# Designed miniproteins, single chains, continued (2), part 75

Each design is a single chain, and the fold is of that chain. pLDDT is the mean over its residues in the fold that is shown.

## One batch from the design tools (miniprotein)

Design m6765
Fold by ESMFold2-Fast:
Structure m6765 (fold): chain A 68 residues (1-68)
Amino acid sequence: SAEAEEYYEKGLEYYKKGKLKEALGYFEQSLRLDPSNEKARENAAKVLEDMGKPEDAKLYLEITASFV
């Protein structure tokens, strides 16, 4: 949906600004609206890695694989 794409774009914007918590929140909102968005999943995992949460990032990618 257009809303899912807008949240994804906002997530990228905040990630580029180094606002990791806000970026993650926008990627999560995008995935709530479109759970099949692989780019949002990958970027959410990258944000979690950058936040020092590699185990959460790994779980995120594993959950994505379960929906394919």
Scores: mean pLDDT 79

Design m6766
Fold by ESMFold2-Fast:
Structure m6766 (fold): chain A 86 residues (1-86)
Amino acid sequence: KTAEELFNLGLEAFREKKYEEAIKYFEEALKLDPNSEEAVRAYLALGLAYFELKKYEKAIEYFKKALELDPNNEVAKEKLEEVEKK
């Protein structure tokens, strides 16, 4: 499978609230292509999935990785502020 295919499977799992399954797909997508255009979206999605699982330390880690690749990402900024208050 391509990184894009794995990312899309992760998004489907996330929509179904299967957060652990979504995390697995996003991690596999990043492993295949860590520098793709999808990498920022995958790091954001990992952060959001860990946030939903109340794994706030991991959520912070992945939102920071998304901001390293895209410093102007407003979703990552907002979610980092939200998680850091937990």
Scores: mean pLDDT 81

Design m6768
Fold by ESMFold2-Fast:
Structure m6768 (fold): chain A 70 residues (1-70)
Amino acid sequence: MEKVKELARRGLDLIAAGDLEGAARYLREAAELSEDPEVKRLLLLAAEAAERGDAEMAELAVASLLAALE
């Protein structure tokens, strides 16, 4: 779980920096490590948004996930 949160936070930092390709990579890695289907679904949603260039949706999805994991 901590590694998944670390990768998701790194993805959020990259979204803020404008590196959507890098963000998508970290978010997909976090999804692969996650065994929780809902967490995996949200991480994939965020990665797909970043891949589309939708920084707002990617940020919202990651922020919502991180809030739910606290």
Scores: mean pLDDT 82

Design m6769
Fold by ESMFold2-Fast:
Structure m6769 (fold): chain A 67 residues (1-67)
Amino acid sequence: SMAELQAQIRELEERRRRLSRELRRLSREVLRETGGKLTPEQREEVARLLAELEALDAQLKELKAQL
């Protein structure tokens, strides 16, 4: 149903906001601690979070196209 689709979209948008907040916090920490230089571990974490955001954005696009 449309209501179920809208509920799924809202849940995924909340997950997207959460991931975006995590990326922003990590970016602020990197700037504060190293002036913008990422450690190998931080680079891996950023790449992982970006991949999760891309997958989530793709899912949201597909669901919104069904509205």
Scores: mean pLDDT 83

Design m6770
Fold by ESMFold2-Fast:
Structure m6770 (fold): chain A 82 residues (1-82)
Amino acid sequence: MSKEELELEVRLAMAVLQYAVLKTVSRDHPEAQALVEEARPELDALVDAFRASKDLAERRELVERLEARVRELAARVDAALA
């Protein structure tokens, strides 16, 4: 694996881990849990598209989009928990 390929794989793993944390934090909060579950199909599709892609530029765009969506979800979950 190139250094760039490894960087994108690490970024993917971190985004997936962040989503898992949001799922855990939302467990006792029905409104936050609904936000996390609503986002799941889109996030799963982005992960699947990243894994299916062999183009480094496409994989970068997909991981950047995944990171942005997880960040947006985190902000919405934080607001719902307030």
Scores: mean pLDDT 87

Design m6771
Fold by ESMFold2-Fast:
Structure m6771 (fold): chain A 75 residues (1-75)
Amino acid sequence: MVEELLRRLRELTEEARRAAGDEERVLELAREAERVAREAVEAALAAGDREAFEEVLRAAAEFGEAAGEALAAAA
């Protein structure tokens, strides 16, 4: 169910933005996002859904950007 995993990944991105300055929380969210993104990639590939696969990669990149900014704020 790629749509549900994509929604969760986007929620984690917003949580990472809200966790700016909290390194421990951002790293916890990053571990969860890695797990969710891996599951979403596997689900999209199993379904042969290229559009879903591209959307997962985009969402994962957006999480990485948000987490990087949040970690920089903690320094």
Scores: mean pLDDT 84

Design m6772
Fold by ESMFold2-Fast:
Structure m6772 (fold): chain A 66 residues (1-66)
Amino acid sequence: MADELGRQLAELLGAENASRAYSRALKRDEKPSEEEAAEIVGEIPGVSPETARRAGRLLAQLMETI
């Protein structure tokens, strides 16, 4: 479940970028919303707004499982 969401995130962003986004989300005091997760992903250079929104949804779902 959570592992599958993490793999999909890595497929969209690449393994390093997915790991960075996940680490930033984990360091927050509160679990991010889809919009907040998209902002975290959007801070990564080279990620388009469309990809950030898609990856943000996956990241938010992953954070809900933890």
Scores: mean pLDDT 78

Design m6773
Fold by ESMFold2-Fast:
Structure m6773 (fold): chain A 92 residues (1-92)
Amino acid sequence: MKPELAEQEKKNGLKFADRLIEEARRMIEELQSLPDTPEKQALLDEYRRILEEAERVKKRIESAKTPEEVFDANVELTLLAMRLALAKKIAS
């Protein structure tokens, strides 16, 4: 069945993971510059969790040997991207 599709999805997933990791790091840096509040601490904890999970999923994609493993990891990245978008809206 389609080995070329699995390789392309793996490349796309790694690129997506890198973008998500960079955005999460940027959000953490931006938030760190603000005065300490309980709301800031809660948002920092959420961004740190998203970053940690994104890095874990990236390693899973790098190690993936089947199209199913790549698909599952890409679903996790999509959910993490939605979590990051929601956290950014709460920060506004």
Scores: mean pLDDT 83

Design m6774
Fold by ESMFold2-Fast:
Structure m6774 (fold): chain A 72 residues (1-72)
Amino acid sequence: AEEEARQLLRDGILESASYAVKGIGYAAKAVSSEDEEESKKYLELAREYNEKSNEIDRKAREEAERLLEEAR
């Protein structure tokens, strides 16, 4: 049970980190863009990826806690 919780948490953290890195990439493109509309699109993408990253992290922790509670 604990190994399953740890694996699920690890996979969630790695996926969350991947989305966070993509968000940073889009933010960098936004600040380097000379076009105001392109900058806005990249900022929106950066925000979406950051929100996705946070949601994945939160869900992974919640599911891991459920598995650990079942192992109590």
Scores: mean pLDDT 81

Design m6775
Fold by ESMFold2-Fast:
Structure m6775 (fold): chain A 55 residues (1-55)
Amino acid sequence: GPATEELKRRALEGARTLLEQGFSLETALAFVRRDVAGKLSEEELEELLREIERL
């Protein structure tokens, strides 16, 4: 739903910011997993992590 889409968008933007600041991909992925813990389905989390890995 709209709330889930906004959550994913914010998490992706956060990951981009971390990568732009010179943090590793592993750090960005760990941050996103923690930030969205319990808020996304397992499938939605996997999709989000794949999008971040493609940045």
Scores: mean pLDDT 82

Design m6776
Fold by ESMFold2-Fast:
Structure m6776 (fold): chain A 82 residues (1-82)
Amino acid sequence: PPSEKELEAEIAEAILLMVAGVLKIMGYDEAAELVAEAAPQIEDLEKASRLALEVLRAVEEAESPEEAAERVRRLIEETLAE
């Protein structure tokens, strides 16, 4: 059986991959790819949950898919740096 830390990392990745899937279905392909690529790098459940909500908000507030992708890239960089 996985350790508690391994289980937390798996749940964190699953949350971000679900968000990426939703974004892809909505037509935000670049933003979806950025989130999917970052998913295995974010092992902290709190960071993953925060990033998921911030990504969904950024996409909702963006005027274009390109702007959404730029905002998402910044959010990922900030999350990975801290």
Scores: mean pLDDT 84

Design m6777
Fold by ESMFold2-Fast:
Structure m6777 (fold): chain A 63 residues (1-63)
Amino acid sequence: QLVEDLAKRADLPESWDVGTKVRLFQLGAGLVVDGIAGPNTLAALQYYLEHGQSLPAKFVGPS
């Protein structure tokens, strides 16, 4: 899944559920935080995976 691929890049635990990862991504990307991977969320995920060395500021692993 796009969320899982992005989460691996951000060094997030794979044990986290998809809804938590989606909410964190939505918060970081400035989207509506509903935990649902709708068209806007999926388009943003694809954009970050395809173009992104830059992840949303709030969607990174702990430093």
Scores: mean pLDDT 64

Design m6778
Fold by ESMFold2-Fast:
Structure m6778 (fold): chain A 79 residues (1-79)
Amino acid sequence: DIKLKILNGLIEKYEKELGKKFSEEAKKILEKYVKETKFKNIQEARETIFQILDTAVELTKGKVVKKKDVEEALKKLGL
């Protein structure tokens, strides 16, 4: 699934550039959202995934992005 490859690639980029890790529970919530969402095209999928990850990272106080940070990011973005 190309959408999951985009998600995993962006997660890896954030982990390397910001020194933060995504928990397995956080990754599961993101994968569920990406699988269940009907995107208009791959560009919209990439942009939406980027915005979710960026918001979740911003909300995270420590080194690990947790399920709650992803859930709050989705809520804040109206998703």
Scores: mean pLDDT 82

Design m6779
Fold by ESMFold2-Fast:
Structure m6779 (fold): chain A 66 residues (1-66)
Amino acid sequence: MSTEEAREKIEELIERVKAGEISKEEAIKLLADALGVPPDGSRVAAKLAALGATEEAVRLSEAMKE
């Protein structure tokens, strides 16, 4: 996926987690599937950083703490 697609998907998933529609675990699984990595927050964050989406990786980490 592109950096732009990753940003949009992360924003949507953060909003859905905050709204209580999905769990943090489910959000990580959905994002991992889209990125082609195992459903692990660290691997998802590493892949996002490799794509240049470092700000989005930080925001995802913040949402996961909630």
Scores: mean pLDDT 71

Design m6780
Fold by ESMFold2-Fast:
Structure m6780 (fold): chain A 63 residues (1-63)
Amino acid sequence: MKKKEEEKRKKVIEEARTMPDLPGAQAAALAEKIRTEWSKYFDKMVAGGRAGAEAIAAALAAA
């Protein structure tokens, strides 16, 4: 039997799958930009967590 946290995570994934394609497409495009700089920004992304990844993605989008 898994923790309640695990079930909660699974529920979030299921709900995300029912979202419209538009938000998902935008998120995928942003993820691709982060991937391009994977090696360079990986450490900063890990250290800053989600906030770091978003800041880097925004900077790349602006460039």
Scores: mean pLDDT 57

Design m6781
Fold by ESMFold2-Fast:
Structure m6781 (fold): chain A 101 residues (1-101)
Amino acid sequence: MEEEIKKRVEDLESELRQARTDLENGKKLFEEGKYEEALKVYRDAARRFAEISVQADALAKMAEKVNPELAKRVREISEEARRLYDEALAGMKEAEQKIKE
């Protein structure tokens, strides 16, 4: 059980890292004036962060029964995913405003 939870935490950390890279690519596209492409990347990143936060919240409830330190790590993943989700939504809004110009 504990080792299975630990592996799922590591998998979520990896997914979060990949989604964060995608968000940074979206920012680069925005800086290059590729607003339609940036919007698509931001939208996909927002979806991934939302999925990660839901999975992390479920895993945190499970981890609390087994290992409080793992539960803390998973809550940190959930909090980071929520912050990055808000950042992706802000990027979407900025890209949409530029497209309308």
Scores: mean pLDDT 88

Design m6782
Fold by ESMFold2-Fast:
Structure m6782 (fold): chain A 64 residues (1-64)
Amino acid sequence: HMVLLRITGAKDKAALALEIQRLGGRVLEMTGDEILAVVPEDKVDEVRRIAEKYGGTVEVLGPV
């Protein structure tokens, strides 16, 4: 099961995008302030932990 996430405020978006891919997720969109990605539901907490290391915050938008 996959969930859609919005991540805002992360300083190194390229590194965070690679971590999302390593966890089985996909980056859908990357703008100056946000990353929109889908990740496995069981990896959401790990993505949140990693995003926080880069100064970002994770918002769960819903299932996909």
Scores: mean pLDDT 84

Design m6783
Fold by ESMFold2-Fast:
Formats: C-alpha cells, structure tokens, sequence
Structure m6783 (fold): chain A 60 residues (1-60)
C-alpha cells in the first residue's frame, strides 16, 4: 500500500511538470494513472480535483 501511495504522488508530480510545459494531454494521462492507484475516497477526490484544475488550465 505504501508503494502505491509513493507511485501516485510521483505521477501527480510528473503531471504538474508536464502541465507547466504546456503538455496538458500528457499531464491528464499521468493524473488518470494516479487515479487508478487511488484506493480511498479521499485519494480519489484529490485526483479528481487535480484533473479539473489541469483541464481548466488547458481550456485557458
């Protein structure tokens, strides 16, 4: 379980680096992978919130 959380956090970090480079589609893909690793409602809500933020940035 600890390994999954570490990988999820790493994917989120990678997604935000990609978003800062303007690679929003790749960032969304990384966040989707992080969502697949989410096992609690809190983790799922966190990933959904981050996905909405990145999608909002892409639309601007």
Amino acid sequence: EEEKKKKMDSLIDEAFKLAREGKYDEAIRKLWEAGDLATSSEEVARVIGLLLRVIGDKLD
Scores: mean pLDDT 78

Design m6784
Fold by ESMFold2-Fast:
Structure m6784 (fold): chain A 55 residues (1-55)
Amino acid sequence: PLPTEEELKARKTMEEIKAGLLALARQVADSPEQLKLLEEAILEGVEEYEKTLKS
């Protein structure tokens, strides 16, 4: 259950990736509603991923 050194680094990298994806979503979103959907999808996807890491 305790994260390894590699896993800690991966999580930090994922945080940066999220920031980058959110910036891209802002650039490609054609409407505010689309932007919100993309942001929520990205954040929710990462959360789901976090849960599977525990498997």
Scores: mean pLDDT 75

Design m6785
Fold by ESMFold2-Fast:
Structure m6785 (fold): chain A 90 residues (1-90)
Amino acid sequence: MKEELLREAERLAEEGLEALKAGDYEKAAELFGEAAKLALLARGVPEEAAELYGEAAKLYLLAQKTGSEELKEKAKKLHEEAVKKYQEAA
């Protein structure tokens, strides 16, 4: 299971990089976010924290491309929530 999650995360990260090269930033963000989530799940991070980290990664990429301060703030907030959830689960 865990090795399969890591392989899936690697595959999604490669697909995300290809989407990024093609200029499909929305698809790249989705793929990188899901890859981050699966990699964290494979490392034993709780699902709720892993989901929040994945969504934060997605929004950070979109914020970087669009220059949106609103998306950057949302990404920062989700990252802080992910850290909090991870610490509470430990």
Scores: mean pLDDT 81

Design m6786
Fold by ESMFold2-Fast:
Structure m6786 (fold): chain A 63 residues (1-63)
Amino acid sequence: SAEAEELLERAERLAVRAAIDGHLEAAQKAGKLLQQAREALENGDVEKAIELAKEAIRVAESA
């Protein structure tokens, strides 16, 4: 899904930025959510992947 892929890319960029800025806990939590989102997408659960990617974005942005 294009939407899931775009959200995963955005979440990854934000998690990397959080890590660079020293927000290690937020970066680690976002990274775990990203891993779960990728697993959901690999299993064909696009809706779950989108939800998890959005949560990863929220966590990374809250740093």
Scores: mean pLDDT 86

Design m6787
Fold by ESMFold2-Fast:
Structure m6787 (fold): chain A 114 residues (1-114)
Amino acid sequence: KEAEEYIKEAIKKAEEAIKYAKEAIESEDLEEAKEHLEKALKKAEEAIEAVSKALLLEPENEEIRKALEYLVKAVQYLKKALEAVKKGDLEEAKEYAEKAVKYLEEAIKALKKA
């Protein structure tokens, strides 16, 4: 019951993170990419909070654990994308954002199986 609510919240936050990360990939300039990546990072971190709460309620649930691992990797790539933006490398930022999207999509797949 309680875990299902946190799983739904985590999926919603991960989907919002994907939306912002994709907007960063489509960005024409560093300022726009930075703004979208910061929003994507915030949503991905909110998804980690929700999935962590779900895992506390169902510690044996392998799919929730996999989702947490994928979300952590997504956050790492979003942070690398922001570092690339700070260095003025829009193309490198987009490559890291694309990797973050892949991990966010894997996290959502795992959460839907949980």
Scores: mean pLDDT 91

Design m6788
Fold by ESMFold2-Fast:
Structure m6788 (fold): chain A 55 residues (1-55)
Amino acid sequence: SKTIVLDFSGLSEEEQLERARELIEELLLAAGVPADRARTFAERFVEWLRREREE
């Protein structure tokens, strides 16, 4: 079976944001959300987090 590993330790902030995007997208896809919607949601969520942290 597929295993999703949650390990954000040792990653830069940008790497953590990319990992979070990938994880959210994969979780939504696994839950049966269409690929376009899963990707859009994950990207928007990570962009929101980036704005909160970088500004």
Scores: mean pLDDT 71

Design m6789
Fold by ESMFold2-Fast:
Structure m6789 (fold): chain A 95 residues (1-95)
Amino acid sequence: SAKELAEEAIRLAEEAIRKAEEGELEEARRLLEEAERKLLEAGRLLGVELEAEIAVGIARIQIGVGKVIGEEKEGLIKAAEVLIEAAKKLIELAE
């Protein structure tokens, strides 16, 4: 279900924050890519694919900015927070 996909996106993004805080930036990035896929599928099922795509775009910008300014960990954490907030809105919409 869309709700289950959005809940899984939250779990993956929360795990990405933990991994980024531990300095495991590659694992954090992998988890965020998986969270993005779950969020996009949830958005598609709910008919709000564009809103999900915008959230993923914002998250990717946060990762890119962090990498450019030498704050890669902070960029990954901000990206995860964007995906979590978007997924929470999709859960509310699915109810």
Scores: mean pLDDT 90

Design m6790
Fold by ESMFold2-Fast:
Structure m6790 (fold): chain A 68 residues (1-68)
Amino acid sequence: LKATLYVHDEETVTLKFSKDAILKLPSGEEVEVKGSITLSVLEAIQSVVIVDGKEYKINDIVEEIIYV
C-alpha cells in the first residue's frame, strides 16, 4: 500500500491511497476510504491504515508529499 500526502495548510491534509483501505482513527473509529480522505494533521499522525489484515502507520506508507 502507498499513499500521497496533500498538505493544504498546517492543520489539514488529504491522503490518497493506491487502493481502498480501512483507516482506524485515534478515537478507535474505523472508516472505509475509497481513494482519498481529508484529515487533521493530528488525526493523520495518530491513525493506522489496515489493508488485507496488515496495519501500517501513515508515515510508513507516504511516498510523496505535495503542497497544495
Scores: mean pLDDT 81

Design m6791
Fold by ESMFold2-Fast:
Structure m6791 (fold): chain A 56 residues (1-56)
Amino acid sequence: LSPEVLKDIQIGINKGAVYVLLEMAKRKEAQGKLDEAAELRAEAKKLEEEIKQLEE
């Protein structure tokens, strides 16, 4: 696969992972597990930063 196609695939995967992590964080917040939720949100933020780098 070309580097451009691999980049697009990675962006899609990372966007899906961000969505899942944020949904999990919402579940943890509803359970009062705020520290676990914060860890999940931090992981999602890391992936969003990777998406930004890939889109450049």
Scores: mean pLDDT 82

Design m6792
Fold by ESMFold2-Fast:
Structure m6792 (fold): chain A 82 residues (1-82)
Amino acid sequence: SMAEKEKLKKEASEYYQKGVEYFHKGDYEKAIEYFEKAAKLFEEAGDKKGAAYAYEKLAEAAEKNGDLEKAKEAREKAEELR
């Protein structure tokens, strides 16, 4: 339903904002966790643009955390959603 999709988008946006906060604090492990949650919720909501942005931020956080394989996978998902 539309109401369920809007609820998922709102929850995804809240997790995305938490990811950004942890990223700016230099807590890249928590940033990764929250961007992963945001990306999944945006995908579930059918928000491809939101999911792509979340995966791009996930890739940045993963690179900063030294997880180059996770960063590569996240970028590939972001490109697929564009």
Scores: mean pLDDT 89

Design m6793
Fold by ESMFold2-Fast:
Structure m6793 (fold): chain A 86 residues (1-86)
Amino acid sequence: MKLIIKVTNADEEAQKAAIKAGEDLRAGGVETEVSVEGSETTIVVNDAKIGDFASVLALAGELEALGYRVETTVSGNTFTIKVSPR
C-alpha cells in the first residue's frame, strides 16, 4: 500500500532526521521517495508493509530525542509529524 509521511514545521536538523528515515527505508528494500519543500519533508513509500508503519513512530521518537515537541496525526494513508522546538 502507499504510505505518506510528512514532517512539518521542520528546521534543518529535523529535516536531516526525516531524510535519513526515508533513506533507511530504501536501504531496507522499500521503494521510497523523499522531497523537501521549505519546512516540510515528505516521504512517499509506494509499497509499504506493516513494519514500515513502525518507522513513523521511530522517527517521531528520534525527533523528540533531538529536543523537539512532536504532534502526530493520521489522515488516510498520510501520517503528519509536526515538530516544534520548545
Scores: mean pLDDT 79

Design m6794
Fold by ESMFold2-Fast:
Structure m6794 (fold): chain A 64 residues (1-64)
Amino acid sequence: MDADVVAALGEIYLAIGNIDFSKGDYEGAIESYEKAAELFRQAGDTEGAKWAEENAKKVKEILK
């Protein structure tokens, strides 16, 4: 699968995570952000992966 398609899926999961966060579904947001980070890593998008990982970490801090 082309890296561009994998990166686009990562962007979709970032959007899903943002929606889940807005709805107060913090666990769903974490799962979506972590999936986005993995997809960005597969696509070679290191910056996107770090951004998604940082968002997941911030939401995890809310749950502690």
Scores: mean pLDDT 83

Design m6795
Fold by ESMFold2-Fast:
Structure m6795 (fold): chain A 55 residues (1-55)
Amino acid sequence: MEEEEKKKKIEDLNKQAADLMEESARASMRGNVEEGRKLTEKAKELVEQARELAK
């Protein structure tokens, strides 16, 4: 994998994870706790993928 492409993917994954965490917080505040939990789990998966790429 190209180094520059790798950095862009890591940044994109981290941005997506941050967005999902914000949506999770908003969903939980609106009473959609289960939906918020699913969004949090998805964000964790993206963070894990970014960490694997960073190795």
Scores: mean pLDDT 81

Design m6796
Fold by ESMFold2-Fast:
Structure m6796 (fold): chain A 55 residues (1-55)
Amino acid sequence: MEEIEKLADEFLAAVRAGDGRASELAVKLYQLIKEHGDDELVERLAARLAALPRG
């Protein structure tokens, strides 16, 4: 969970910055979530992404 949350934070930061690394981080995050098997974690990440200030 710690590693997944850290990677999720990096992914969200890359999305906010418009960083091209966002796609690479998304793939890594998906792999970890798939190994964990926790669909609730996916929904939580999606909610956090939707709540990001776009300014």
Scores: mean pLDDT 71

Design m6797
Fold by ESMFold2-Fast:
Structure m6797 (fold): chain A 55 residues (1-55)
Amino acid sequence: SAEERLAELKERLKGKSPFEQFQLIADEIVRARKEGDEETLRAFLELAQELHDSL
């Protein structure tokens, strides 16, 4: 589910630099887009925006 994938991604981001976090999110956005998973794509785009706003 989108919620499970978001939680998994958030776990992978722990302890990473902002640069590494954005790279991991970008990779997952590309993957969700290729899969046509619009709900997961939206969740990942929101996460990217939240991190950008925190800078």
Scores: mean pLDDT 83

Design m6799
Fold by ESMFold2-Fast:
Structure m6799 (fold): chain A 58 residues (1-58)
Amino acid sequence: SGQASRDYMVAKQREVLAEDDPERAQRLLEEAVRYASEEGGVPPPEEVLPGGEPVLPE
């Protein structure tokens, strides 16, 4: 929560998507995820499911 935190996350994600080097992109994504974990207010990379984990098909 917080405007500054949200702005930071958005800017970071844009950098990741705009980064041409996949290695650098992974590094930026890792930083963004770390920041999100500390804030605990942004969508996680686990596909936003109730359990976060994909369940095997029935």
Scores: mean pLDDT 60

Design m6800
Fold by ESMFold2-Fast:
Structure m6800 (fold): chain A 77 residues (1-77)
Amino acid sequence: VEELLEKGIQAAKDGNYEEASKYFDEAAQKALSENPPLTAVAAAFRAASIAMKQGKKDEAIYLAETALERVRARRAA
């Protein structure tokens, strides 16, 4: 899920909105399929995807980076 988020953030920075949205959607699906499900993180990924579709690039990147920090913190615990 971290790799998908990083790819999504990079695509967003490159202005590839369709690709970024797809990576964020894939990250959300994968987060929900984890045991236990990463529901809050998945919601953040979906919000980032919606922001990209609305052209809110900076908001989408912020949401995705915040979600990535939460995923990394979980792995560190």
Scores: mean pLDDT 74

Design m6801
Fold by ESMFold2-Fast:
Structure m6801 (fold): chain A 80 residues (1-80)
Amino acid sequence: SAREEALKAAEEAVKRADEAYKQAIEKLREAGDEEKLKELHEKIGEKQRELKRAIEAGDAEEARRAAEEALKIAEEAVEE
């Protein structure tokens, strides 16, 4: 079903975002960049709240979007 496919896509996006977030934390800690680490935690926290609301509402597309935005935040945090 379309809902089942959307939920699987959301789960994969969440997994990718979680892996990127963990890598970003490791890189920023090794670099000693406390300011970027705080910003990362705050921004990811906001996306985690959006994700939770989307899941509770049964909105798989919104959940996937929140997870993809979290992935982008984590990737951008380690660029500069």
Scores: mean pLDDT 81

Design m6802
Fold by ESMFold2-Fast:
Structure m6802 (fold): chain A 66 residues (1-66)
Amino acid sequence: SAAREEMRRMGYPEEAIETYLAIVEAPTREEAEALAREAGVSDEEIAALATKEQLGRVAARRVAER
């Protein structure tokens, strides 16, 4: 996908890219939020983020920072 290619170009590790795609592809917002929490995103940050794409990007950054 274009997002996967762009994230690789930006230097994200594969684990972070997989986290992003899992969140964006989650069938519900609730499942996307659960995956973001597992990645280390706080409940306050989750509440501030409107889209699964925004959740996925923040979660991917948390994974990349490990």
Scores: mean pLDDT 83

Design m6803
Fold by ESMFold2-Fast:
Structure m6803 (fold): chain A 63 residues (1-63)
Amino acid sequence: MAALIAEGDAAEAKGEAAYKAGDYKTAAAYYKKAVEAYTKALGPEDPRVGAAGKKLAEAQKKA
């Protein structure tokens, strides 16, 4: 479980860097990985899943 949270955190950080660089397609891919990792570790109702999901949606709108 801790390893999946760390994977989600790393994916979210990479997604954030890509988003700030204007690479929304890469940002969306990393945010999707973060959502999957957090959902598997914490369940779909966890606030971290919701936060990553919002970032994914924003990146997808701009891609």
Scores: mean pLDDT 81

